# Designed miniproteins, single chains, continued (2), part 40

Each design is a single chain, and the fold is of that chain. pLDDT is the mean over its residues in the fold that is shown.

## One batch from the design tools (miniprotein)

Design m5457
Fold by ESMFold2-Fast:
Structure m5457 (fold): chain A 55 residues (1-55)
Amino acid sequence: APSAAEQARNDRALPAIREAKKTLDELSKDPSVTDEQAIDAAAQRGAEVYAALAA
């Protein structure tokens, strides 16, 4: 079972993960988005998730 600290970290990270998943899903369905733009968006969302986990 997760510790109180792990649970708090997960509670902070889960919204960021869900937003990242939503953004990437939307980008994957948009034919006007280039592979480079998708990679940049994935990197940005990954940084946001990492920041939430590190807080």
Scores: mean pLDDT 75

Design m5458
Fold by ESMFold2-Fast:
Structure m5458 (fold): chain A 90 residues (1-90)
Amino acid sequence: SAGREEAEKLLASLPREVQAAVYYTAGGILYAAGDYEEAAELFEKAAELSTDLEEAARAYRKAAEAYEKAGDLERAREAREKAEELEASL
């Protein structure tokens, strides 16, 4: 949709840390709405864009929780393992 394309273009123009915060917030909103799979994907994007290991680990933990609620146990496990790897480096 045009609105989504414009929002994505605007978001891509922002600093990486701002993009991470936007994706994390959007993921939280979708999670609260019960859109768990989409929420998990946004939390993963937030983690990948995060420049802080603690924030990245937190975002991967949220992605794992959202994937688990969506019934995607494989992606939930992968996100959890990623969070644990980052937490081991803190």
Scores: mean pLDDT 86

Design m5459
Fold by ESMFold2-Fast:
Structure m5459 (fold): chain A 59 residues (1-59)
Amino acid sequence: MTREEAFAIIDRLREAGQLSDETAERLRAELDELFAEAPTISPEEFDRLVLRAYLEAQA
């Protein structure tokens, strides 16, 4: 998954009200760090990051 694809999914989740602005911003920052290390990430790694952010936001 490319940076553009990952950010597009985060934007859609934010627009759907499934992610808060704060959670979306934090995910974008984490992804920027990951994409500094590698040009792509796996869809499984991305899903794990989003799920973790969801669970932490609900606690």
Scores: mean pLDDT 80

Design m5460
Fold by ESMFold2-Fast:
Structure m5460 (fold): chain A 82 residues (1-82)
Amino acid sequence: SLEELVERARELIRELLELARKLLKIAPKELIKKAIAIELEAIGLEIEAEQAEKEKDEEKLEEVIKRLEELLKEAKELLESV
């Protein structure tokens, strides 16, 4: 349902922003640029998710969720490299 997709997107955004914040605190200089890029993309996806919710666009929400899951994987891999 739309409501379940919105809740999933919000949960992923929260987790991703928490990880990005952690990365910014612990990352060496060389990885800071990647951490900043992840945070900025997460913020953009939050805006896209809010727009999709207003439009009741489930397909768009599913695309946002997929990209959030990809970013979470990237953020977790980056944490392991620190």
Scores: mean pLDDT 85

Design m5461
Fold by ESMFold2-Fast:
Structure m5461 (fold): chain A 65 residues (1-65)
Amino acid sequence: MNYDEVIEKLKEKTGITLSKEEIDEIKARIQAGMSVEEIIQYLKDKYGLTEEQAKAVIEIVVEHL
């Protein structure tokens, strides 16, 4: 995964800066087969993201899997 590109895209879409370790945690949750709804809730709870921002995070991370 190109972490620098993912970090930059996430910052542009959400206004938050996620570390490589935080991106790896999100990636691991997606790869473990968590539902999109469960990952959205995780991102909302941990980062204070809106549903729309959480969906953008999932889309960007999945694109770079």
Scores: mean pLDDT 81

Design m5462
Fold by ESMFold2-Fast:
Structure m5462 (fold): chain A 74 residues (1-74)
Amino acid sequence: VSDEEIDDGMAMILIGVGKLLASKGDYEGAVEMYEKAIELAKSEEVKKEALENLAEAYKKLGDEEKAKEYLEKA
């Protein structure tokens, strides 16, 4: 596999973990996972999914400025 395939695969796993944490109300933990996923993501598709989930997590934390910023980048 290429570095791109490995990075995207790891990013997707991190998005999944973030979604699980968010489902438990751990939005701070979800933010950490989504930020790592964005850092590792090589494809626009995986990056956009991570950005959308990060924006929602920030909205749940009450950080509307960051939520809007990441949603606009998605």
Scores: mean pLDDT 81

Design m5463
Fold by ESMFold2-Fast:
Structure m5463 (fold): chain A 57 residues (1-57)
Amino acid sequence: GPAEELLERQAEGGGRVLHALFGVPLEEARRAALEAYRESGGDTIATLNLAARRLGL
C-alpha cells in the first residue's frame, strides 16, 4: 500500500547514502535501511543510525 511504497522509497534514499559514504553494497544497504525505517517510524536520522549499526558501521 502507499505506506509500504513510501518506506521503500525512503529505504532507497537511505541505502544510497550508506552506499556512497561507506561503500556498503547497495542492495544490502537498502534492506537494512528499509527495516530501520520500519522500526523507527520513518525518522531519517534515526533510521540511518539504526541501519549503520545493523550493517556494523
Scores: mean pLDDT 75

Design m5464
Fold by ESMFold2-Fast:
Structure m5464 (fold): chain A 83 residues (1-83)
Amino acid sequence: SLERLEQEIARIEEEMAEKAVKEGKIDEAALEAGERTRELLLEYARENGIEISERDLVVRYTASALRTIGLVEDKLLAEKRAK
């Protein structure tokens, strides 16, 4: 279902954000989150007979990468406030 797809994307973004905080590799984690989101969307489209445009894929990739960066920023701010 679309709801399950969105939940899996959110899980990936959270996982990559946690990895970025631990390793200090924010850009790499954001790009990986975007790429994993792209792969999930392509798989979902194939399984459900839906066509996704390259533009829509780029938008979703970028949104996932930016959300991952935002999650990293939130976690780093929480860490600074705890110190």
Scores: mean pLDDT 86

Design m5465
Fold by ESMFold2-Fast:
Structure m5465 (fold): chain A 67 residues (1-67)
Amino acid sequence: SPEELLAEAVRLHDEAVRYFTAGDLEKAIEAVEKALEVVSQLPEDDPEARTLRENLEVFLEALKAAL
């Protein structure tokens, strides 16, 4: 369901933040990329999914810049 996919993407985002805090940038990037893949399966017109996708894209660029 869209709600389960959204919850999974949020969980993966939380996992990415934990890896980032631990200094594991490669695992943080992997978790963000997985979260983006899950969000891509949600309807394009879902405002919550859109906001999460935008936040994940910003986070991914910040992580790549820190490598």
Scores: mean pLDDT 86

Design m5466
Fold by ESMFold2-Fast:
Structure m5466 (fold): chain A 70 residues (1-70)
Amino acid sequence: MEEARKKAEEALELAKEGKYEEAAKLAVEAYKLAPNDIEVREKVGKVLAILKKENPEAFKKALKELTKLA
């Protein structure tokens, strides 16, 4: 759980730094580790919002991977 939260935090920082592909990868990995954790969900959501605005291709790839988990 703590590992998933740390990955979600790192993904958010990478997204803010413009490293969108790396941010997408870590966000997806964090969600796979703890899909029901509220803090992970909130941070992954923020990463996806940044990706949607700044890099739509990375957003679509991340969304496709997350959808496979449903």
Scores: mean pLDDT 81

Design m5467
Fold by ESMFold2-Fast:
Structure m5467 (fold): chain A 97 residues (1-97)
Amino acid sequence: MTPEEREILELEIEASMVLMEAAVIIQSIEKSEVKTPLLEKARELAEEAQRLAVEAIEAAEAGDLEKARELLKKAEELAREAKRLYDEALEKIKKEE
């Protein structure tokens, strides 16, 4: 494996992890009996993270490793924020019981 082929593989693996994490958040929100503005915001951020992760894979496959890294970094930041808002929403729901 060349160093470039290895970097493409590593970027694709990391992007796939973001896709899976975002999918879990979206699915959890869809199964929720309670809908709140924070859950809706978390879903929007998770959906955007999925879009950027797909674009990062496409950029990596095209050989644009710089663009792929930038897109992946943004996707990871959005997925992290989505999880933070999701966790915050669950805490608020629990306190209102």
Scores: mean pLDDT 83

Design m5468
Fold by ESMFold2-Fast:
Structure m5468 (fold): chain A 86 residues (1-86)
Amino acid sequence: MDEESRKLLEEAGKLIVQLINTDDKEKQEELVEKLKEIIEELKKKGDYLTADIIVSQLRMILSLLKLEGTDPYKAKLLEELIKEVE
């Protein structure tokens, strides 16, 4: 992994933590869009492995959100993101 891919992975991790902890719909939409940009940037660089790591983390979080059932809007945004970046 090069330094740029590492920085993108670290930034994605920070955004994921923020997404888990926010119930604000506008903030959720902002965080999901930023995550999409990071995943697309990694794919443009040919770093599909790092992109797949992030998508796998998002799938795990989606499964937890669906199990909890407390934030259906966040779950919908995350499901749509995963579908777009597959």
Scores: mean pLDDT 86

Design m5469
Fold by ESMFold2-Fast:
Structure m5469 (fold): chain A 57 residues (1-57)
Amino acid sequence: MYKITLIPGADREKIIAEIEKLGGKVLKVISDTEFYAEIPEEKVKEVLSIPGVKKIE
């Protein structure tokens, strides 16, 4: 399970849709810029490359 942090003003819905395309699943939304997701380890770099994603922890 990873905590995903977005750039302020990023399109969260679009980013979540891209994560789901990569086989990820959103588990809990914390704020407009932070949420928890399950992401396949092999796809973590691809998620980090999505425009608007600031970091993954």
Scores: mean pLDDT 84

Design m5470
Fold by ESMFold2-Fast:
Structure m5470 (fold): chain A 67 residues (1-67)
Amino acid sequence: MVPEDERDRAFLRALAEHEIREGEEAEKAGDYQGAARSYLGAARLYEGVGDLERAREAREKALKLLE
């Protein structure tokens, strides 16, 4: 079955997905600074679970909003 470390990684991944959704909602509200912060938070969470590709994508989303 799933070890505790995998459960912790699943939880952090769910938090990262939540941060992506918060960033998308902030973008829709015109809060580009808030959206960028949420995307950077998601990038850190994905990096923490070893999902470097999703971390990179989230970071790119944040930087695009700040251009």
Scores: mean pLDDT 80

Design m5471
Fold by ESMFold2-Fast:
Structure m5471 (fold): chain A 75 residues (1-75)
Amino acid sequence: MKEKIEELKKKALEAVKKGNFEEAAKYLEELLKMETPYALEKAEEVLRFAREKYGFRSPEMARLEMELRRLLLAR
């Protein structure tokens, strides 16, 4: 469902822009859980934006990755 993937990407991007990494990780987890190449591509676009905005070794990126890893491991 391309529309749902685009909506999740937009919500994840907005959460990243606001510094709401818990919310961003939730939307990224939903994209990754779809297990489609298109959803994975859109998740990577969000992660690339976050790295460009905050820096890939920033505390913000560490927090986003920690929140995302927590959700993925809780499966």
Scores: mean pLDDT 80

Design m5472
Fold by ESMFold2-Fast:
Structure m5472 (fold): chain A 82 residues (1-82)
Amino acid sequence: GKATITVEIEHEDPEKAKYAAEALARSILDSGVAESYEVEVEGGKATVTIVAKDAEKAKLAAENALEGAKSAGFKVKVKVEI
């Protein structure tokens, strides 16, 4: 089913937060699971909103991309709405 996935990435360095968010968005676009996405950056917080036809595939793609960011010390939150 169709889903909206919201990902919040926080870092003390705003450029690192922005880079991580853009990398996540590109990864999901390249996987072909997203219909659309938006990236918003405010200070050290970046928010990625993804609209996907397949909730399960989009969630897996987002979680896989975020595993790297968490390992690099980013604070990450994921919300899925179906």
Scores: mean pLDDT 75

Design m5473
Fold by ESMFold2-Fast:
Structure m5473 (fold): chain A 60 residues (1-60)
Amino acid sequence: TESKDKAAQAATKALSEGIKNGDSPEEVYKKAYEKALELGATEEDAKKAGKAAKDSLQSM
């Protein structure tokens, strides 16, 4: 769905920016969540985007 696609896009952007800035996993979660909501994702998909971005950062 469009919501999931927007959430995934937000997660990717937040992770990329977080790596560049040296952000904490919690900061990356918040950025992904807020960006997903801004793009029109549902709150559920935005939370999943935040978790995915945070988990990706922690896996590096």
Scores: mean pLDDT 82

Design m5474
Fold by ESMFold2-Fast:
Structure m5474 (fold): chain A 95 residues (1-95)
Amino acid sequence: EKEKLWVETDRALVIMQAAIALRSDDLPEEVRRLVKGLIDAISKGDYDKAIELARQLLEEARRLEGTHPDSARFLRDIAEKALEVAEKMKKLGIK
């Protein structure tokens, strides 16, 4: 019923959160590249690429847990939501 609208709303929220993350000066260049790639993939409807990049971002978030715990948590939240959204968008056949 409302699943498509909710997933589209979550998609917009993920893009916004990822854009906010890019304002942080504490992000390593590798992480910044992954976040930019994730925004681009989701925006273009390339959900297979978005899933790949979200998984890579989860690995980078885990690596940062010991040194930058707040950044790690924020990146993990973005990556987990992006993965959920991309998988649901792909399942629903949204373009």
Scores: mean pLDDT 79

Design m5475
Fold by ESMFold2-Fast:
Structure m5475 (fold): chain A 64 residues (1-64)
Amino acid sequence: VDKAAREATAEAVGKKVRDALIAAGVDPEEAEKIAEELKEAILNGDRDKVSELSERVGLLIGAS
């Protein structure tokens, strides 16, 4: 798998998650923290952590 492709995916996902959380009324600092953790998990290929963070994002958006 191309590292540049993973980096581009992590950047795109991080921006979308941050913007979606802020739009849902989540604190901007918390939204940025979650986006950075998700970006790191994608870059490291940590699928379990990506799944966990994705569920957390869904709950935060759904709760708002």
Scores: mean pLDDT 79

Design m5476
Fold by ESMFold2-Fast:
Structure m5476 (fold): chain A 106 residues (1-106)
Amino acid sequence: SEIKELQEKANAAKKAADALLAQVGALDPGSAASAQLAIAEAEKLAEELAKVLSPSDALRLGGELGRQELLKIGDRDPETRDLLEALGDQFRTYMENLGKKLELES
């Protein structure tokens, strides 16, 4: 099932993102708090966009915004930069696959 494959990809990306966020928190709790806020704001934007866009487009745009905000946090903290870049990539992958799954369920 394409829906099952998208759910499995979304779940894998979320698990990877959660692990990366925990690693950021171990090195810099301030950067982790900023990353959590950026993720929450990106998810909120995706929810608002889903009122006027397809779920796929809404979550793709939210995921890309979240990735860009995580990169900005990493630019301020060289110690966590690579982890925040990886977190941003996994968060974007999670949002993109979740959005595609939700669109197929519509």
Scores: mean pLDDT 90

Design m5477
Fold by ESMFold2-Fast:
Structure m5477 (fold): chain A 86 residues (1-86)
Amino acid sequence: HMEEIKKLEEERKELSYRVFRQIAEDLLATETDPEVRARLQEAIDLLNGSEEEREKGIELVSQVLADWLQEAVDAALKRIEEERKK
């Protein structure tokens, strides 16, 4: 029935917001760059706001994760190149 489907969709959205908030909080706990910390704090504030603000918060966390992934890939490639030189 339509009401059960809407309830499941709302529960899934709430879980997604909670997961991204936890990711942002975990990243903020270990981040030392003040610009990245400011972006993570803004994302956390947005994820605690309205539904529209929460979607924007997810986008900001996703951008921080994309930047982090690129840096992690670059660091891993550098380690592989150093091992290859041995």
Scores: mean pLDDT 77

Design m5478
Fold by ESMFold2-Fast:
Structure m5478 (fold): chain A 73 residues (1-73)
Amino acid sequence: AEDEKARDLLREGVRLYNQGKYEEAAKKFKEAAELSTDPWLRAQAYDNLARAYEKLGKTEEAEKWRQKADELR
């Protein structure tokens, strides 16, 4: 299902983030969020996307994704 694919993308993103590959991680987290139909899973993807953007120095983008995650909780 799409949520299972989103979970796989989320795991790949976390793996890339832990390797310091923040741009690649952000792409995987964004794909995970776009495929997620579960609000909880989408919120996790948005939180991880925000963290990746923080590491990239994109603080304004990071805040936008944090706010989107909070709206789903």
Scores: mean pLDDT 83

Design m5479
Fold by ESMFold2-Fast:
Structure m5479 (fold): chain A 70 residues (1-70)
Amino acid sequence: AMEEAIELLRKAIEAAENGDLDTAVRYMAKAVELLGGDGKETELALRSIGDPEVVKRAARVMLRHVEERR
């Protein structure tokens, strides 16, 4: 689960760097769900903002957080 979430966060960052908001948001939502959060609310919030840069920054913050988890 944690490894799958990390991979999804990396894919979200890649999609966001390519300007693909829809793909980035979908990967981010799935990663949040795997980490025990509300993926649907995350998807709605990020789509409402409509900025791939915001998705990329959020995914990078979460990736650092889960990688630092001991």
Scores: mean pLDDT 83

Design m5480
Fold by ESMFold2-Fast:
Structure m5480 (fold): chain A 52 residues (1-52)
Amino acid sequence: SKLDELLKKIKNGEKLTEEEKKVLAPFDTNGDGKLDDGELRQYRRSTEAFQP
């Protein structure tokens, strides 16, 4: 999944594209630019639920 690639980039501290940052922004609950592993996992689950 594309989300797995995004999660790896975040954990490795690599740069994300503007589109990738936008996709993850809604799950940044504390709004400090940091995403908890639990929040990232929830996002992944949510996207899988909407696949046909």
Scores: mean pLDDT 62

Design m5481
Fold by ESMFold2-Fast:
Structure m5481 (fold): chain A 55 residues (1-55)
Amino acid sequence: SMEEIERLLEEAEREAVRLYLQGRYEEAAKVVIEKFTEAGKEEEGRRAAESILNA
């Protein structure tokens, strides 16, 4: 459902931010790709991961 997808993406965002603030950029990018792909949003996940790694 859309509610389940939204919750999954929110969890991924919180986890990725936590890793990013710890300087763990590759792990943050990986979490974003994995969770967004799980939610059916692989392209959005790839773009977000590129943003994390190229910031």
Scores: mean pLDDT 78

Design m5482
Fold by ESMFold2-Fast:
Structure m5482 (fold): chain A 94 residues (1-94)
Amino acid sequence: MSEEEKEHAKELLEQLIEALEEAKKEKDPEEAVLLLERVKDGIEELSPELAKLIYEQGGEKLIKLLEELEKDKDPKVAEAAKETLKAFLEKLKE
């Protein structure tokens, strides 16, 4: 992989982590779900190769944030986080 591809993966990882941190701090469950749905949509647009690069650049932090959101007191936020994590793990299977 080129340095350019690694830098792109890092930028995408940072954007995904930032959106998840925003969802975690969001007091409105409906807005938190929308943020999680945007993260899921972004993940679904990734190629399997790019998803693997994102994982290698620090995907453990992404997974940890999603696991924390799965424990959210609001069932809709928890469900959205679970679906988002599932989408990322499915991309990594290829």
Scores: mean pLDDT 83

Design m5483
Fold by ESMFold2-Fast:
Structure m5483 (fold): chain A 65 residues (1-65)
Amino acid sequence: SAVFERNERLSQTLPEHVLEVAREVAEKLREIGDKLDKAIEEAKKLSKELGLSPFDAFLIALSKL
């Protein structure tokens, strides 16, 4: 369980507030990932429906985020 051993060592060596900030950053990165996944799915739809290039469709989808 190398992952558990690593987490235990980080918990012992880092201040608690640093670990809390790291968790908040990880949550924000997951939210950004979810928005990008939605933009990719919308880009696929727009590319098919409007005959746009995948890149142009992706830029339009991103503009709606």
Scores: mean pLDDT 71

Design m5484
Fold by ESMFold2-Fast:
Structure m5484 (fold): chain A 67 residues (1-67)
Amino acid sequence: GDGSRSGAAAARAGAAGDAAAASTGWHEMYKFAENKEQSEAGYRGAEAGAAGDAAASSRHGLLAFKN
């Protein structure tokens, strides 16, 4: 028995990894279609967050330059 588990576990882990990679894209696309409202809110939140983070980084650079 136990020797067979290594091959089965490796195949399952490999299949899970491949399925996870494929399913990540598919799940995102499906979730986008199914959860459009939350996707829009999340997308805009991420956009605003990215803009805020860029502004914070830019301000820090200006403060470093003053010294």
Scores: mean pLDDT 49

Design m5485
Fold by ESMFold2-Fast:
Structure m5485 (fold): chain A 86 residues (1-86)
Amino acid sequence: EDALTEEYKKQIAEGSKAAIEQLRTEAAKSTPAVAEKYEQAIAVLEETRKRAEAASTVEELRKIVGEGLGRAQQLAGEALQLKLKE
């Protein structure tokens, strides 16, 4: 489990970095209202990454990632809905 936990942490760290960079790029191109929602999604992903780094088991990682990704997806979806109304 320890080796699997560390591999999963690495995948989460790399994936989170890529997702955050993509959201920052979208925020930079957006109106202030849309950018605010993307910034909230970025904050959720950064918090998820910190919590994942502190996790000791794959089960904890799955829970942290599931909760964090769900919230970030919701916020990014809200940003996209605002952008489509403009």
Scores: mean pLDDT 81

Design m5486
Fold by ESMFold2-Fast:
Structure m5486 (fold): chain A 89 residues (1-89)
Amino acid sequence: MLELDLPEELLELANKAVETALEALRKAETQEKIARAIGAALRAIGGAWEAYLALKYRGEDAEAVAAALARARADAEAALKEAEELLKE
């Protein structure tokens, strides 16, 4: 579970995406599904870390911070969707 100083909604979404992707990874029966599940987890983790680093080191740049938070949300939403689709297959 990620424990980054991010907006609670974004952190919860990213953690849900990671946990769902890890569940998909545990149930994956093909190399393709394994790779897709790992990719989803890394996408959610990477987006969250980019947003955290922007907040911590670029907090004075409101535009850069807002863009990083928006990208992290989009990455977490896309990762969650892909992981949920993998679990339905």
Scores: mean pLDDT 87

Design m5487
Fold by ESMFold2-Fast:
Structure m5487 (fold): chain A 62 residues (1-62)
Amino acid sequence: DKAREELIEYLRELAEKSKIPEHKELLLISAENLSEIKVDEKNVEELKKLAEKAVAEAEAAA
């Protein structure tokens, strides 16, 4: 599943850029969970944007 692989890679990249250890761990766990489920390709971009927004908000709050 190409869409799932790309989403997993994107979440791992966000985790590497995260300044908050707890958020980095959650992003990595989410990527691992996605490896076991089917991801709808049409939702991949929306999920990427939500993840990026969550990380940015967490970093701004720190």
Scores: mean pLDDT 66

Design m5488
Fold by ESMFold2-Fast:
Structure m5488 (fold): chain A 83 residues (1-83)
Amino acid sequence: SLAEREREIAERAKPAVEKALADPEVRAEAEALLAEARAAAEAGDLERAILLSGEAYALLARAGGDEEAAEAIRELAREAAAA
């Protein structure tokens, strides 16, 4: 299921995401993307909200040094947005 894949990807990405969140500048960039995602959701654009949330977590994974996890997060977000 999508939820099982999300959990697996989240667990794999966790060390990189936690490392990235220690940087206030990187955290602020991710928070800005999550704010855009929230605005999209409030406007009824759920596809954009899912994609922007995915970009926020992909940014954190990449900043933490895990490019593979970043790509997996983006792919999962694209599949979720298409569903």
Scores: mean pLDDT 85

Design m5489
Fold by ESMFold2-Fast:
Structure m5489 (fold): chain A 70 residues (1-70)
Amino acid sequence: GHMKEQLHKELLRLIGEILRLIGEILDLEEQLKKETDPEKIEKLKKEIEELEKKRKELLKRMDELSEQLS
């Protein structure tokens, strides 16, 4: 069976990944605010969209782990 300690370690690792991903998104959002080149704006928007999809996936995994700890 799963040990609560192991589940907590996995949850903390996942939280760390989510926080790093949010940081990357925020950095790209700041770049987007300052960018005036339309092609670079489009590239930044696509990168942000991709990272947001990854964030959604990680948040889902976090929710699933949290249920196991409940």
Scores: mean pLDDT 83

Design m5490
Fold by ESMFold2-Fast:
Structure m5490 (fold): chain A 65 residues (1-65)
Amino acid sequence: MEVVKYTGAELDEETLKAINEVIEKVKKDPNYEGTVKTKNGAVITAKGNEITVTDPKGGVLVLKV
């Protein structure tokens, strides 16, 4: 897994748990595409080999799995 971009996305425990769940889905199915929204308003999108996390304050994290 590689961090492609980080602009200060807030990674609370709920957001980290959601990111890890999406990573596990991508590892089990490399064609997995989906979007998860946390209660705190963070949006986690998986498409192809890339996971994008956007927090409600505009911080972004991009990971390649």
Scores: mean pLDDT 79

Design m5491
Fold by ESMFold2-Fast:
Structure m5491 (fold): chain A 73 residues (1-73)
Amino acid sequence: MMTRTELDVLRLLAENPDRALTAREIAERLGVSQAAVRRALRALEAKGLVRREGTRYSLASPEVAASLRAMLA
C-alpha cells in the first residue's frame, strides 16, 4: 500500500508534468522533511511510477501523469 507521503509526492508531480523536481523542492512544497520525501521517491521509483534524472524526479511518463491526476483529483 502507498503511504500518504507517496500519494502527496505523486499528486505534486502529476500537477507539474513538464517539471522535474528535486527532493528538496518537493519537501518545501509539501511541508515535510527531505528524508520522508527521499524515502517516498525511492519506493515510487521501485514501483515504476517515477523516474530519476540526476537529482531531479518526474512521473515515469505523461500517460502515467494523466492517469494519476484523474485518480487523485
Scores: mean pLDDT 78

Design m5492
Fold by ESMFold2-Fast:
Structure m5492 (fold): chain A 78 residues (1-78)
Amino acid sequence: DPVALVRAGGDAIAELVRRYAEEKGKPQAGDEVAAWVRAESDRLAEQAKREGWTVDQVKQALARLAKEAIDRLDELAA
């Protein structure tokens, strides 16, 4: 299920971001980025459902989401 895969991937990215930010002493930045990741994964899940995404399209979307989450965390934790 590509929709479930998007949600699972988004949750994993959000958890990783929170943990990384906590280790850096920036838990609020981590919480903010994690909340953004969850909102984005919800949007991506709706898009995957609407457009009938393949597993490969989910992979590409999650890779982009992970990169953007790290970039956003770096900006907020600066």
Scores: mean pLDDT 86

